# Designed miniproteins, single chains, continued (4): the designs that were tried, part 37

Each design is a single chain, and the fold is of that chain. pLDDT is the mean over its residues in the fold that is shown.

## One batch from the design tools (miniprotein)

Design m13261
Fold by ESMFold2-Fast:
Structure m13261 (fold): chain A 60 residues (1-60)
Amino acid sequence: SLSEVRKMLESFGFTFDDEELEKIKNHLEKHKLSIEEFLEKYWSQLGSKEDLLALVEKES
């Protein structure tokens, strides 16, 4: 699952380390979202990997 999240994010131009990916995975599990649902919901609001991490941290 972590490898699948990494590959999906990299396909959209985002590169994260394992610690950052665990934070994203934990956010997805907490909110019962797949990575595809997360990207569909927030893609229009994400300009950078920093925006994605800030969103995850705000919701944690």
Scores: mean pLDDT 73

Design m13262
Fold by ESMFold2-Fast:
Structure m13262 (fold): chain A 100 residues (1-100)
Amino acid sequence: MKELVEEAIKKLEEWLEEVKKKQDPELAINAALTAGIILQEVKDASKDPEVKAKLSETLGRVQRLVNEALRSKDPKEQIELAIEAIEYAIEELKEVLEKL
């Protein structure tokens, strides 16, 4: 579990750096969608019901931010919402890691 969470954080930090560097809304939205997939993988691998509950809530917020980005017609807002989703996913995974 610990190694899976560490790898998830590393992958999301790499995606976040690329999104910030490229400033491409399509890349940003795809990175935020990938964050959702990574969160689901960590959640499914966990045997702790409290970790599963926390990651379910995290997934819900990430999905809401991605849906807002997809509905926006402003490329800058799409990037900002995607970055917020990825940063939130990283923060919540770091909290999970501290409890392991």
Scores: mean pLDDT 88

Design m13263
Fold by ESMFold2-Fast:
Structure m13263 (fold): chain A 83 residues (1-83)
Amino acid sequence: MKVEIKGEGDEITKNAAIHVALTILENNAKTKEEVEEAIEQARKEFPETKKVEIEYEVEGNKITIKAKNKETGKEIEVIITIE
């Protein structure tokens, strides 16, 4: 498994992206539906996620999470590759 973090963001945006990625990994989410469920779980458990807009993409073994700060517009992208 490979995890890459890209982009520019403050600590809140980075923490939100990381918590979403960790929830995806803990739940072994692999499909779009499973990733959506993991994101919803992270939004309920981690207050930092309330400060960001979350987009996701699932392509084969690759999951991309994009967290954008609602106030600053700064983005952090987390790419998870399941090998």
Scores: mean pLDDT 81

Design m13264
Fold by ESMFold2-Fast:
Structure m13264 (fold): chain A 68 residues (1-68)
Amino acid sequence: MITDAQAEALFSKYSAKLKADPNLSDDQIATAEDQLKHLLKYSQEKGWSLEETEAQVEAFVNQFIASV
């Protein structure tokens, strides 16, 4: 299970990536950040490793950017 500090670090890293994308609106970034928080909480509840969590977060963020 990832720690709260690890979840916060992943959120900060991928939130910065979302905010750096010029094709995303503020509303889309807010939606993605909310979904990212939910995914990190789900990871902690399911007991995923840091590696599994980062892979799922990266896949989510890449898919979100590609779908816009």
Scores: mean pLDDT 84

Design m13265
Fold by ESMFold2-Fast:
Structure m13265 (fold): chain A 106 residues (1-106)
Amino acid sequence: MASMDQLAALLAQLDAALAAGDRAARDAAVDQMMAIFRSLTKPSAAVDAALDRMRAIMRASPSLDAFHQALSAWEQQQFAAGEDLDLIVTPGVFQLVLAVIRTVAK
């Protein structure tokens, strides 16, 4: 609830920063989203690696649609490899991110 509202607001800020070409605002929004995800996960090497990959995908994505597509492709690749990203990060966190992106990018 509160975390979804915060993520939706940060994704809207990211979308505005991408449209404006404002790299500093983009990076600030990404860093704030990563802080929220870290607060929802327990510390581990696997979690840190997954969050670092998610941050890299966010920064490399030119739009929220591209970000959603890249995350969905990564999820499918990990599932095919016998890994579940939602189980690696924390049950629900990866699905929460996808749900918020779908809400904002609609």
Scores: mean pLDDT 69

Design m13266
Fold by ESMFold2-Fast:
Structure m13266 (fold): chain A 63 residues (1-63)
Amino acid sequence: MEKLKELLEKRAPDGFIDSMEALELLIEVGADGVEAMRLLAKRGPDGFVTKEQTLEIAKELGL
């Protein structure tokens, strides 16, 4: 979780992140890519998520 928080502060300083970039960060911290992509599509159907949504997805994936 801490590594993901640090990556999000660096990559999404304004609080928003592209869903594909969020997917890359989730995979980097050990998430299953298919499960992460499904949750990202649900939370950010417009192609963007917040840092908080990304952290909630990581928690739901057991990270």
Scores: mean pLDDT 81

Design m13267
Fold by ESMFold2-Fast:
Structure m13267 (fold): chain A 58 residues (1-58)
Amino acid sequence: SSAARREEKVRQIAALNHEMQAKLDLIDATLDPAAQREKRQQLMKESLEELDKIFAEG
């Protein structure tokens, strides 16, 4: 069922969001503003790639 697969993906997205929030908290603790910005850009890229993987799984 497509609905069951959608619900599974929603749960995967929620888990990813929780993980990304934890990583953001660690990045926000970075004292070097340039390193913090670079880490935030990398995390955004990784988050988008992980979302694409979740939606591409089938």
Scores: mean pLDDT 81

Design m13268
Fold by ESMFold2-Fast:
Structure m13268 (fold): chain A 56 residues (1-56)
Amino acid sequence: MEAEVQRLEQKTAELKATADANKSDGEKYFEALSAYRQAKAMLDAQKRNAEKKRKE
């Protein structure tokens, strides 16, 4: 569980950096931004699941 959260945090940070690097290329920027948002949603869901399992 914790390893999954760390992996998603790293992946999300890399996708954010990729989006920022491609700001001058509109298509690549929006594609990378979309991937970043999906990864962030998965990260948030995993953090909630991990927190619930720790409290239970």
Scores: mean pLDDT 75

Design m13269
Fold by ESMFold2-Fast:
Structure m13269 (fold): chain A 73 residues (1-73)
Amino acid sequence: MVKETAERVRRLAKEAKNPKASEVLEQTAGLIETLSDREQIVQLLDIAAKKARELGDEETAEALERLRREVEE
């Protein structure tokens, strides 16, 4: 689960249209790989989604919100 979540975030980083959003996602994927707690991963994904939206990348923010729901459930 953790490795798959990090891999999915890295794929989103490569597909992000805003370079700053891509950078945030790459950092987020690296942090996820160091975590073993699902609650912390969910919080990290929520923060990343908010940052992507703040940067104007709504598509990436929505993808991160979907991933967060999948990890939470």
Scores: mean pLDDT 79

Design m13270
Fold by ESMFold2-Fast:
Structure m13270 (fold): chain A 80 residues (1-80)
Amino acid sequence: SGEELAREGVEATRLLREAEEEFKRTGDSKSASRYTGAALRLTGVLFEAKLRGYGEEVAAAVLADPAATETSRRIAEGIA
């Protein structure tokens, strides 16, 4: 459902923020891999939502979340 995908998108957005903050703090290879994985997770949720007809709803939920970073917004804009 659109609500389920929106919930997944919000979760992915929060994980992406946490991973980005860790990467900015450490700069190490493990945090870089986690940051990459988090960005790919958000990308996958948004792409699936678009294909299933929930793209606008899920993107709006991601962009409205207080955890959304510039990276999250760029990913959402690129898939929309």
Scores: mean pLDDT 87

Design m13271
Fold by ESMFold2-Fast:
Structure m13271 (fold): chain A 81 residues (1-81)
Amino acid sequence: MSAEEIVEELRELVEKYRAGEVSPEEAAKRTEELLKQASEIGKELSEEEQKRVLAAVNELLDLLYEAGVIVDGDLSRLPAN
């Protein structure tokens, strides 16, 4: 799976969760899996590709938090927006 596909999967997951098509448990599990795959692939990517993936992931994480999707792990996020 490519980094771009992972970003697209995360976006689709947010939309499906917002529509009530997936449960919070399913959304959280899929998010964790996609983030793990992104991390593994990121090591093989060029610097510019890593930048694009990181920017997209950060944008999607904001949407996921707004949608109420819970992901395992410690994430640094600013409370003031």
Scores: mean pLDDT 64

Design m13272
Fold by ESMFold2-Fast:
Structure m13272 (fold): chain A 94 residues (1-94)
Amino acid sequence: MASVEEQAELVLARLRAAIADPSAFSDADLRTLVGLAAALAKELVRQGNFELAERMLEALRELARTLEALGRHDLASYARQQIEEVERFMEEAR
């Protein structure tokens, strides 16, 4: 099984690909990617890896802005909700 850090780097690469060409991804694929990225970011925070967690959060924010600009409002809203959950988790974790 890949480490949390290895999984996070792979998901970060997928987020970057989705930002570069969001039309290549289905709504279901993007929802899955956003949810997985948020879950991994929270796990990284639990492990004390705030640097990688913040990099994932930054990529999620960029994706949310990209989706909003393209009129994919439901996905952008979902991404913002996941971002708020991660930000709240980081705030509580110190």
Scores: mean pLDDT 86

Design m13273
Fold by ESMFold2-Fast:
Structure m13273 (fold): chain A 108 residues (1-108)
Amino acid sequence: LDELKKFLEEIEPYYEEAKKRVSEEELREFPLRLPKWIEEEKDERLKEIMLLVDEGIKAMKDGDIESAIEYYKKAIELAVELIKEGKRSKKLDLLLVFSYENLKLLIP
């Protein structure tokens, strides 16, 4: 938990910027849109992030909290890497915000 808290504190500036770029409705609809986005995605790096978030969602449904944390952390790390390279997009912002908020719910 302490390691996860430190990770989220380091990511918080990226999360805050991404959160300004997405709506609550887009975040609510995101899990329903994700499977189709994975099928249609042509960018291999963005597709990898989408697949990691999808696996995190599945792990959470199965009660596998440890695996969910690993998938969401990896997705965030890759998303921040793309942002640092100037490759920001609405889908990337949604992937980052969704993963961050789900991880934050796991901290007491």
Scores: mean pLDDT 87

Design m13274
Fold by ESMFold2-Fast:
Structure m13274 (fold): chain A 85 residues (1-85)
Amino acid sequence: SMEEEIKALLEEAEKAIKQKNYSEAFTKLNDLLQLISRTMLEDREKGKQLAREAIAKLEEISKTADDQGKRVLDLAIERLEELME
């Protein structure tokens, strides 16, 4: 399901951040943004719910991330917030 794909991408992004592989994290977060954007085109309210859940998880990951990891995560959060407008 799309929810399972989003969960997998969030777990992969978290792992990449912990490994300081910011390029991989950026790629996984871009894939996440594309899936949520596509969901919003098909069902805006479902897409907004998934975006909020993703933001909450990314904010949680950011609490223990280093400065570079926080920057990558903050960019993804900002782009998800823009999708909910």
Scores: mean pLDDT 89

Design m13275
Fold by ESMFold2-Fast:
Order: sequence, then C-alpha cells, then structure tokens
Structure m13275 (fold): chain A 89 residues (1-89)
Amino acid sequence: TAKEDLDNGNLYTALSATLNKLTILEREDAPEDTVLNTLKLLDSILEKYKAKLTNTDKKSLIDYLNSLKKRFSGETAKLIDKIIARISK
C-alpha cells in the first residue's frame, strides 16, 4: 500500500542516518558509551521495522555488525549479538 511504501522510505532514512553515525563514531575513535547508546538506538529502529528489510539489507547489516563487534567486548558485543539475532529471524 501507499502507507507501506512511505514507511519503507522512512525506515531506510532512519537506518542510513544511524549507520552513518556509527561510521563517524568509529572513524573519530569515540568513547564506547557513545557507540553503545547509538547501537541501542539502532536496536529500537530495527525492533519496529526489521520485517521490511530485504534479505540483501539484512546480510549487509549483519556483515557490518560482525565487523564492528571485533572492536568491542562485554556489554557492547552482547548488544551487537542481540541485534544480529533479531535481524536473522
């Protein structure tokens, strides 16, 4: 429907903005707490909209998150695993 098409556009905009923020934080070697808070925002976006993601979008996002997880441990790594599990279903 037209509403579903509009919601899909808003999903990509929100995801793109959040992923761009994570990329900037990684480049700037930002504090882990800032990265963790941005990942919590990403999780909240995906909770509402994961069903609208294509298989290609899911694979790209999982690949990126697995790469990001290699840089962190503890709570941050656990949150990344939770997000990957959410997308994989």
Scores: mean pLDDT 77

Design m13276
Fold by ESMFold2-Fast:
Structure m13276 (fold): chain A 69 residues (1-69)
Amino acid sequence: KVSAKELTEELKKRGYYLSVSTVSKILKELKKVNYDISKSEELAKKFDISEGTIAAVILVYKELEKKKS
């Protein structure tokens, strides 16, 4: 299982500086849409974050989940 803390640390290494709280909220919304990257624009508007940042959260989450599976 990928935690919000682990995802936040990996995002920082890639140049995306988000709080653990923000990442946790994004993960909850992503789970509702089954981590569908086509929802990146809608989620970006909801969190007032760039679409590229939401896409990075989805991609890094999927990479970390595959590593733990």
Scores: mean pLDDT 80

Design m13277
Fold by ESMFold2-Fast:
Structure m13277 (fold): chain A 108 residues (1-108)
Amino acid sequence: SRAEELLKKAEELLEEGDKYFDEGNYKEAIEKYSEAIREAERANRESTTSEVARRSALLILRASDNLVKALEKQGNLKAAQQAARDGVGRSMRALSRSVELYLEPHIK
């Protein structure tokens, strides 16, 4: 599905971010993690199944945690704190969609 294609793209962007992080290229890592979050949010919005919505929520959480670590490595603690708050909010919204899709077959 389109949601699964977007989720795969988000997973690939997360892996690219991890590669840059391991190389000490924190600026590039931040850009890739931010892109991974955006593609995972798109996957969540396009999701028609609880499983894909849940997987996208978990990816948002993982990418956000890695983004926070990259920002901390740059010494940008204010941006790291904001990214942590944003990551929690984004992952909670994505998880809410997963719950909604799970319940949909029982709601007339």
Scores: mean pLDDT 89

Design m13278
Fold by ESMFold2-Fast:
Order: sequence, then C-alpha cells, then structure tokens
Structure m13278 (fold): chain A 87 residues (1-87)
Amino acid sequence: SAADQAALEAALAHLERARAALEAGDVETAVKHLSQAAQAASQLSDSALRERINRLLEEATVYAQAGRLEAALRRVDEAIALVREAL
C-alpha cells in the first residue's frame, strides 16, 4: 500500500541517519534516529516485518548504548537491507 511504502521510506531515512551517526561515534543522535525508525516501522501493516525490524532496532539501540558500535552498525545494516527488500 502507499501507506506501507511511506512508512518504509521514513524508516529507511532514519536508519541511514542512524548509520551515519554510529560511524561518527555519535550515540545520542544514533539512538534518536533508531527511535524514529521504530516509530515509522510501527505503521507497517505486515506484523511479521514490523516485529523483525523492531527486534533489530532494539538490539542496535542496546549495542550503541553499551559502546558496541560495530555490533550496532551490523544490526542497522540488517534493518536497512530488510527495509530495502520490502520496498
């Protein structure tokens, strides 16, 4: 649907910003964008896809806050791939 496409595009935009923030070591900005990506993903009608994205974002947030930036980046990259595949 157009609504699902808009939700995926919004999630992708925030994921790309979170990724850039993590590469810069800016955990605060990364966590903000991960939260916004999760809000966008919450609008998805596909519950299985929504749950998979949210799980990756929760893991990315935990790793980022723990200073495990490489692990956080891997989860963000997995979420980006999943969103792009769904677009």
Scores: mean pLDDT 92

Design m13279
Fold by ESMFold2-Fast:
Structure m13279 (fold): chain A 71 residues (1-71)
Amino acid sequence: LKEKLEEVKKKIREFTPKVSAAAIRAIGAEFDYSLGLSSEAEAKKAQEEYKREVEKYKELEEEYKKLKEEL
């Protein structure tokens, strides 16, 4: 149990900067689209990528919470 908790903590730590980077990219793409600097498709793609990263992060958080409660 403790070993699994440490592994999940490590995965969350590695994943946090990726989620943040995806959020920044999505905001930037939407802003560029609103200014006419990029396409609607490009903004949608960035938003979908961010959504995927958030879903993966949520799975890791749920796993961590479950393991912590079982301790």
Scores: mean pLDDT 78

Design m13280
Fold by ESMFold2-Fast:
Structure m13280 (fold): chain A 83 residues (1-83)
Amino acid sequence: LIDALKKEIEKLENEKVKKFVLDELDSVDAAIKEGVDPKTAFKFMIDVLKTRKEVALSRGDKKSAEELEKAIELVKKAEEKIA
């Protein structure tokens, strides 16, 4: 699941957004390995990405906000696949 999500995130055009999302995904992977519930870890990541999107919008950075929305959708699809 995480490897498939990484491949989708690597297709993002905005290098800053891509790096931020990949760093967050590494944090999710580490948390799961330490015993955090995977669904909870991914939901926390979605909240972090939503906050980052709001910050981008408040700064007038529409391009970063659009890329963050794409990342949020990818993470939501991954979370939905967790049984």
Scores: mean pLDDT 81

Design m13281
Fold by ESMFold2-Fast:
Structure m13281 (fold): chain A 94 residues (1-94)
Amino acid sequence: SALLEEMERIIEEARERLEELLEDDPEAKKIAVEMMERVRELVRNRAPIEEVNRVFEEGMKRLEKLLSPEKLEKVEQIVKGALTRISALLSQME
């Protein structure tokens, strides 16, 4: 599916940006990568956007405990950007 390929591309771009941002924070990097991999799994299985939102919410709560406010804000921008784009594509699928 072209929509699935585009969503996977969005997820991979977000993952790469998060890995770069969190290069010096190995625990936070692991959480961010796990979060993006879980989102990819949900997207492949055509899970509802509410499940994708839940994964991001849970991941961000874990990251909040590990990151400075400045770095957390940058993570949130990347995550919200990806979520907005994924949500738009999922709405085209059903």
Scores: mean pLDDT 85

Design m13282
Fold by ESMFold2-Fast:
Structure m13282 (fold): chain A 74 residues (1-74)
Amino acid sequence: MEAQLQADIDDALVRMIEGAGNTLENPRLRELSRRIAELVRQRFAAKAAGNDAEAARLEKEIQRLLEESDKIAS
């Protein structure tokens, strides 16, 4: 578990260094993309339900993740 986690981290770091121009190999960018898509769906549902407060909260979270993705992709 601990040894396996360290091996996975080392592999991810190597891939990020090698794939500086290949963002699809970056596990954080893939995870951020998946989370952004999920939050966008939730935001649409909240707006459809008339829950403006929840929609605003989700919008802030989406923007934060987009900013994080841009920093990694830059």
Scores: mean pLDDT 66

Design m13283
Fold by ESMFold2-Fast:
Formats: sequence, C-alpha cells, structure tokens
Structure m13283 (fold): chain A 59 residues (1-59)
Amino acid sequence: APVTATATSDFTPTTGAQLALEAGDQITVTATQADGNLLATSVSTGTTGLVAANVVTLV
C-alpha cells in the first residue's frame, strides 16, 4: 500500500530517474527497490521518481 513520507533533508538528483526533494516535502511511496531506494510521487508536484530512503521519514 502507498505510504506517505516526509523529506528530512534536501535531495538533489544525480540522475534523471531521481526525484528532487526539499526538506519538508511530502511524498507517496509506491514501491521499494532492492537497494533501499524508494519509488515515490511528490504530493506537491505530482512528479514520480526514485528517492534515497535515508532522506525521508514516515509520517
């Protein structure tokens, strides 16, 4: 099931597949990748991409 999470720090994409985040951004996590990266959609922009799990916390 999708889970809402909040970014705890800024995240700058290093690849085109990654989602840009600022601290306090809300995301909806839809999948977990093998290396702990999350597939997520930004609540504010609707953009979907990969996010490092260590820069978000569950709400």
Scores: mean pLDDT 76

Design m13284
Fold by ESMFold2-Fast:
Structure m13284 (fold): chain A 87 residues (1-87)
Amino acid sequence: MSRVEKAKEYLRKALEALRAGDRDTAIENVIKALYYGHIDYLLDVERVSVAMYRAPDEELIRALEEGLKAENVDEMLKPLLDFARTV
């Protein structure tokens, strides 16, 4: 249960960093959220990171905001994983 709260906190920090124009810090915090949300495989983390790095800021902000609304870790990470499969 603490893992969901930590993942949500890292997503919140990522959103704040992205709004401040710091994409690198935003991606770093998304990666931390993925680890707390059951994404332990480097390949999955790499795919999400590459997709997020190439995404427009507005699209990434939307995905993070939707993730923060979902309190279940699986639902929180689905938009990010689905987005990674699209890129």
Scores: mean pLDDT 71

Design m13285
Fold by ESMFold2-Fast:
Structure m13285 (fold): chain A 73 residues (1-73)
Amino acid sequence: NAFKKAAKEAADLMKKGGSPEEAVRLLNQAAATAFENGDYETAAGLFHLASQVRKLYEQGKKDEALKLLEKAA
């Protein structure tokens, strides 16, 4: 639930003109919060999602990054 919520918020940020870097920051913040709460599975999933989104936008694949976030939500 927290994983899907963070993915949706990141996707919505990009849809309203936010940067991919801002989306990655949101996912990493959500992952850190999950980790501090002892939800290591959600934290690992969100860190992995953030890494994949970063890799895609560094390759110029912003639309694929958005689709990945929408699929995760």
Scores: mean pLDDT 85

Design m13286
Fold by ESMFold2-Fast:
Structure m13286 (fold): chain A 85 residues (1-85)
Amino acid sequence: SMEEMLEEIEAIMRQTEAEVLALREEAERDNVPDSEFRRRVLEVVAAALDQIEAILRKGNVPADSELAQANARRRAAVEAGLAAL
């Protein structure tokens, strides 16, 4: 159902936020360079977007839907961020 799909996406987003927080704490503790920290964060977000894309595809969500378009915009932002490193 749409509700179940949104719950799965929310769970992925919560897990991703926790992973990013852990990376930030590690970077502060271990004096990781800003560029390396940013790369690790973008890689974690990219993996989350891959999972969300798979859920949307399995749910037959149209590519032109607001939900799919929002995910595509996040993907473009991640790719731009990685290219800028």
Scores: mean pLDDT 88

Design m13287
Fold by ESMFold2-Fast:
Structure m13287 (fold): chain A 80 residues (1-80)
Amino acid sequence: GADAAVAAYRRYERVPGKLTKEEAIGVLRDLGVSEETAREAIEKYSTSGPYVSPSELLDILEELGVLTPEEAEEARKKLG
């Protein structure tokens, strides 16, 4: 749910407001996504630069069915 996604994001966030692609893969794996699926999703949906924003990460989690649209909106509010 939203709280698990926020907790995973905060666990991997080292620079405020962004994750490296490797850190984003770590978030996805902690939320039950396989490493292969996580890597493919990051490569497919995070197309700009070397970093994944909170918004991009939440969009990926929703696209993969890890979060519902409602849970993604709740997580977005908690992340700012």
Scores: mean pLDDT 81

Design m13288
Fold by ESMFold2-Fast:
Order: C-alpha cells, then sequence, then structure tokens
Structure m13288 (fold): chain A 67 residues (1-67)
C-alpha cells in the first residue's frame, strides 16, 4: 500500500520519497501529513511503529491501521 511505502521511506530517511508519498497518502491534507511524517526524519531511528503512533495521535487512525 502507499502507507507501507511511506513507512519504508521514513525508515530509510528518504526525504524525497516521504514528500512524494505524503502528497499521495494525505491528498488535500498533504502539508499537515508531511509536517507529521517529516518530524520523524529528524529522529535518529525513525520506525514504522513511530509512524503508526504519530498517525494515531494526529487522528489518522485509518492510515495507522494499514501499518
Amino acid sequence: SLVDELAAAVEAKDLEAVRRLSARVFGSDALRGFEIVGSLLSEENPSREALAAALREAGYEDLAAQL
């Protein structure tokens, strides 16, 4: 899924992929999505679990459930 690809991009710290995938995953909410996901890239060890937790806290439970 796109959310799985986003999680892989976060784990790889691939900013270009995160930016591209955030636009596709979040649609009209892409800027907020990128803000949430982008903050994880500044962590030393960004993870799929950290992405899922951040998505849940932000109210994207349906996206978090795909991880």
Scores: mean pLDDT 82

Design m13289
Fold by ESMFold2-Fast:
Structure m13289 (fold): chain A 99 residues (1-99)
Amino acid sequence: SMDEVLERAREFLRRLKERAIELKKQGKSYDELVAEAQAEVDRFVAEHPDLPPEVRAMLYGAAGRIVDLVLEGKSDEEIDAEMDRFLATLREVLERLAA
């Protein structure tokens, strides 16, 4: 199920990125983008109650980082590279918790 968690996390972060980009195009404020990102993480966490607290905390951090990168006007390639680095770290954490 670790690979399933990582796949769901990847899809979640991709959707969160796309939503943040759309909200930015609509002229939404930083506070509105952060609130939406936090609400999306809250929903993902509620749908996955088995996630360790450390992993839940990491997801909130990743969501905030994606919002910052989107608002800074970073390219899709730069944001995707940051997401891939996060997912690699998440894999390491999940492997340590499974040991």
Scores: mean pLDDT 86

Design m13290
Fold by ESMFold2-Fast:
Structure m13290 (fold): chain A 85 residues (1-85)
Amino acid sequence: SVDDEVKSLSERIKKISDELLEAIRNNAPASKIEEIMLRLGKELIKADTLFMFSELSSSARDTYSDAVKYANDALLLGDDYLKKQ
């Protein structure tokens, strides 16, 4: 179902966000941070397209919105990390 696709996509977005946060915590090279951020951005674009054009349950919409907020917070920390390099 589309709801299951959105749930799976939201789980992927959260996993990549966690990968980014772990890389920052471990003082990974700027190139690694940039790679993860690019990958996260690509998944967010795919997810946004599906979210805009699909009739989703409130539960699926809430799950996706939470994942996007989490990812945006991770991306802000990634941007701040890169500015300090």
Scores: mean pLDDT 86

Design m13291
Fold by ESMFold2-Fast:
Structure m13291 (fold): chain A 92 residues (1-92)
Amino acid sequence: KEEELRKEIEREIEEYRKYLLANTPAELDPLVEELVELLRKLAEHELENPGVLDPEMEEIKKRAEEIHLKLVEERARRAGKDPSAEVARARA
């Protein structure tokens, strides 16, 4: 239910954060932390106010997407994957 969903979402966010921190250079840690905080805000808003439109949440979503795509690109580049293909996959 909501408690189980909250725990699952937070677990996924923390696993993603740990993965990003392990696979990106330390100088990008502030971006990883910013993304994680934005994802938590978006998830909490959706759980508490499903379907409620909020311009602030749309800006947060946009910023989170920008950071996510940048981290995907950098991670792919350093892992020897195709950055363009990984960015396209993340956008889909």
Scores: mean pLDDT 76

Design m13292
Fold by ESMFold2-Fast:
Structure m13292 (fold): chain A 73 residues (1-73)
Amino acid sequence: GKLDAAGMRAAAEAIAAAGLSEEDVERVELALTGAQAKSPDPNSASVDLAVAEIRRRLTGEAAEIAAAVVRAV
């Protein structure tokens, strides 16, 4: 699947609502931006690339929560 700009925003808001710190939410936003930059479509991010970028930037429970939210959107 792909996340458009609205999907990426919805994922970031849901991750913030799940109780992640402001720093971890910022790391997720950087991960989504990184996935978008690596995607063939500059206006979207692939879910697989977004999960991979999250796992590079976050660790432990925060990474699992962020990855689960991105897969659900």
Scores: mean pLDDT 76

Design m13293
Fold by ESMFold2-Fast:
Structure m13293 (fold): chain A 72 residues (1-72)
Amino acid sequence: GAKPPKELEALDDERLVELGTRLLQELGYSEEFARRLAERWVAEGGATALYDRLLQLGVPEERIREEARRLR
């Protein structure tokens, strides 16, 4: 998978789940389903796993970086 940006790597697991939940909701997933997915991916491999999955779903890197900066 692609290397995650430093902004994403700086977040703890709780913030990574919040980021994943928000971006998945923007793709049309419900909050409950989005949070469940984000929790699983963060548990699998933290920022790297979450980043790879979001890119696979078509989330732009720039959008991921922007959301990570908001959660600092």
Scores: mean pLDDT 87

Design m13294
Fold by ESMFold2-Fast:
Structure m13294 (fold): chain A 86 residues (1-86)
Amino acid sequence: PLLSTVGVVKDEKELIEELGERLEKELPADTELLLAIGDAGSTDGTTEALKEMEKRIPNLKVIIVKAESEEEAKEKALEAGREALA
């Protein structure tokens, strides 16, 4: 099955690293996960952690959209997720 999730991040590197560890252990091999993530201007390596997570987990796809605010990040993440499922 395909699962899709939309999220917003700002300076959440540790949470993304923990998410990656959990997904690597818990995401079933027959399940594809799409994460559409709006980044509201992270400077702590959050976007690098997201890209590393995608590299480590073969059935994970991450779409990162850059934004300058959390509200903009939410709008752009929703749009990117919708387009990826089309």
Scores: mean pLDDT 82

Design m13295
Fold by ESMFold2-Fast:
Structure m13295 (fold): chain A 91 residues (1-91)
Amino acid sequence: SPIDQLTAEGAEFVRRFREAARRHGLDVDVFLPPFLVAFSLDPEMAEEILRALEEGDIERALLLLGEFFEKQGLPKTGKIFEEIARVRENA
């Protein structure tokens, strides 16, 4: 069913996120919720964000996450992720 497929895809997204976050030093408890929001509302953009994280480009992943929240009408939240990316420019 579509719900079973979404549940399976969500579980795989979380598994991939946890592995990438662990590998590249991103806090799972802090960043899993915003990544899940992206997956729930825009799975195509969430895949692009996760791929950047899997490649170790934490700055790009956070900038894309910020862009996602700005597109959702949450510019203050978007700016927070842009600022986190700016501080992590050595990632």
Scores: mean pLDDT 84

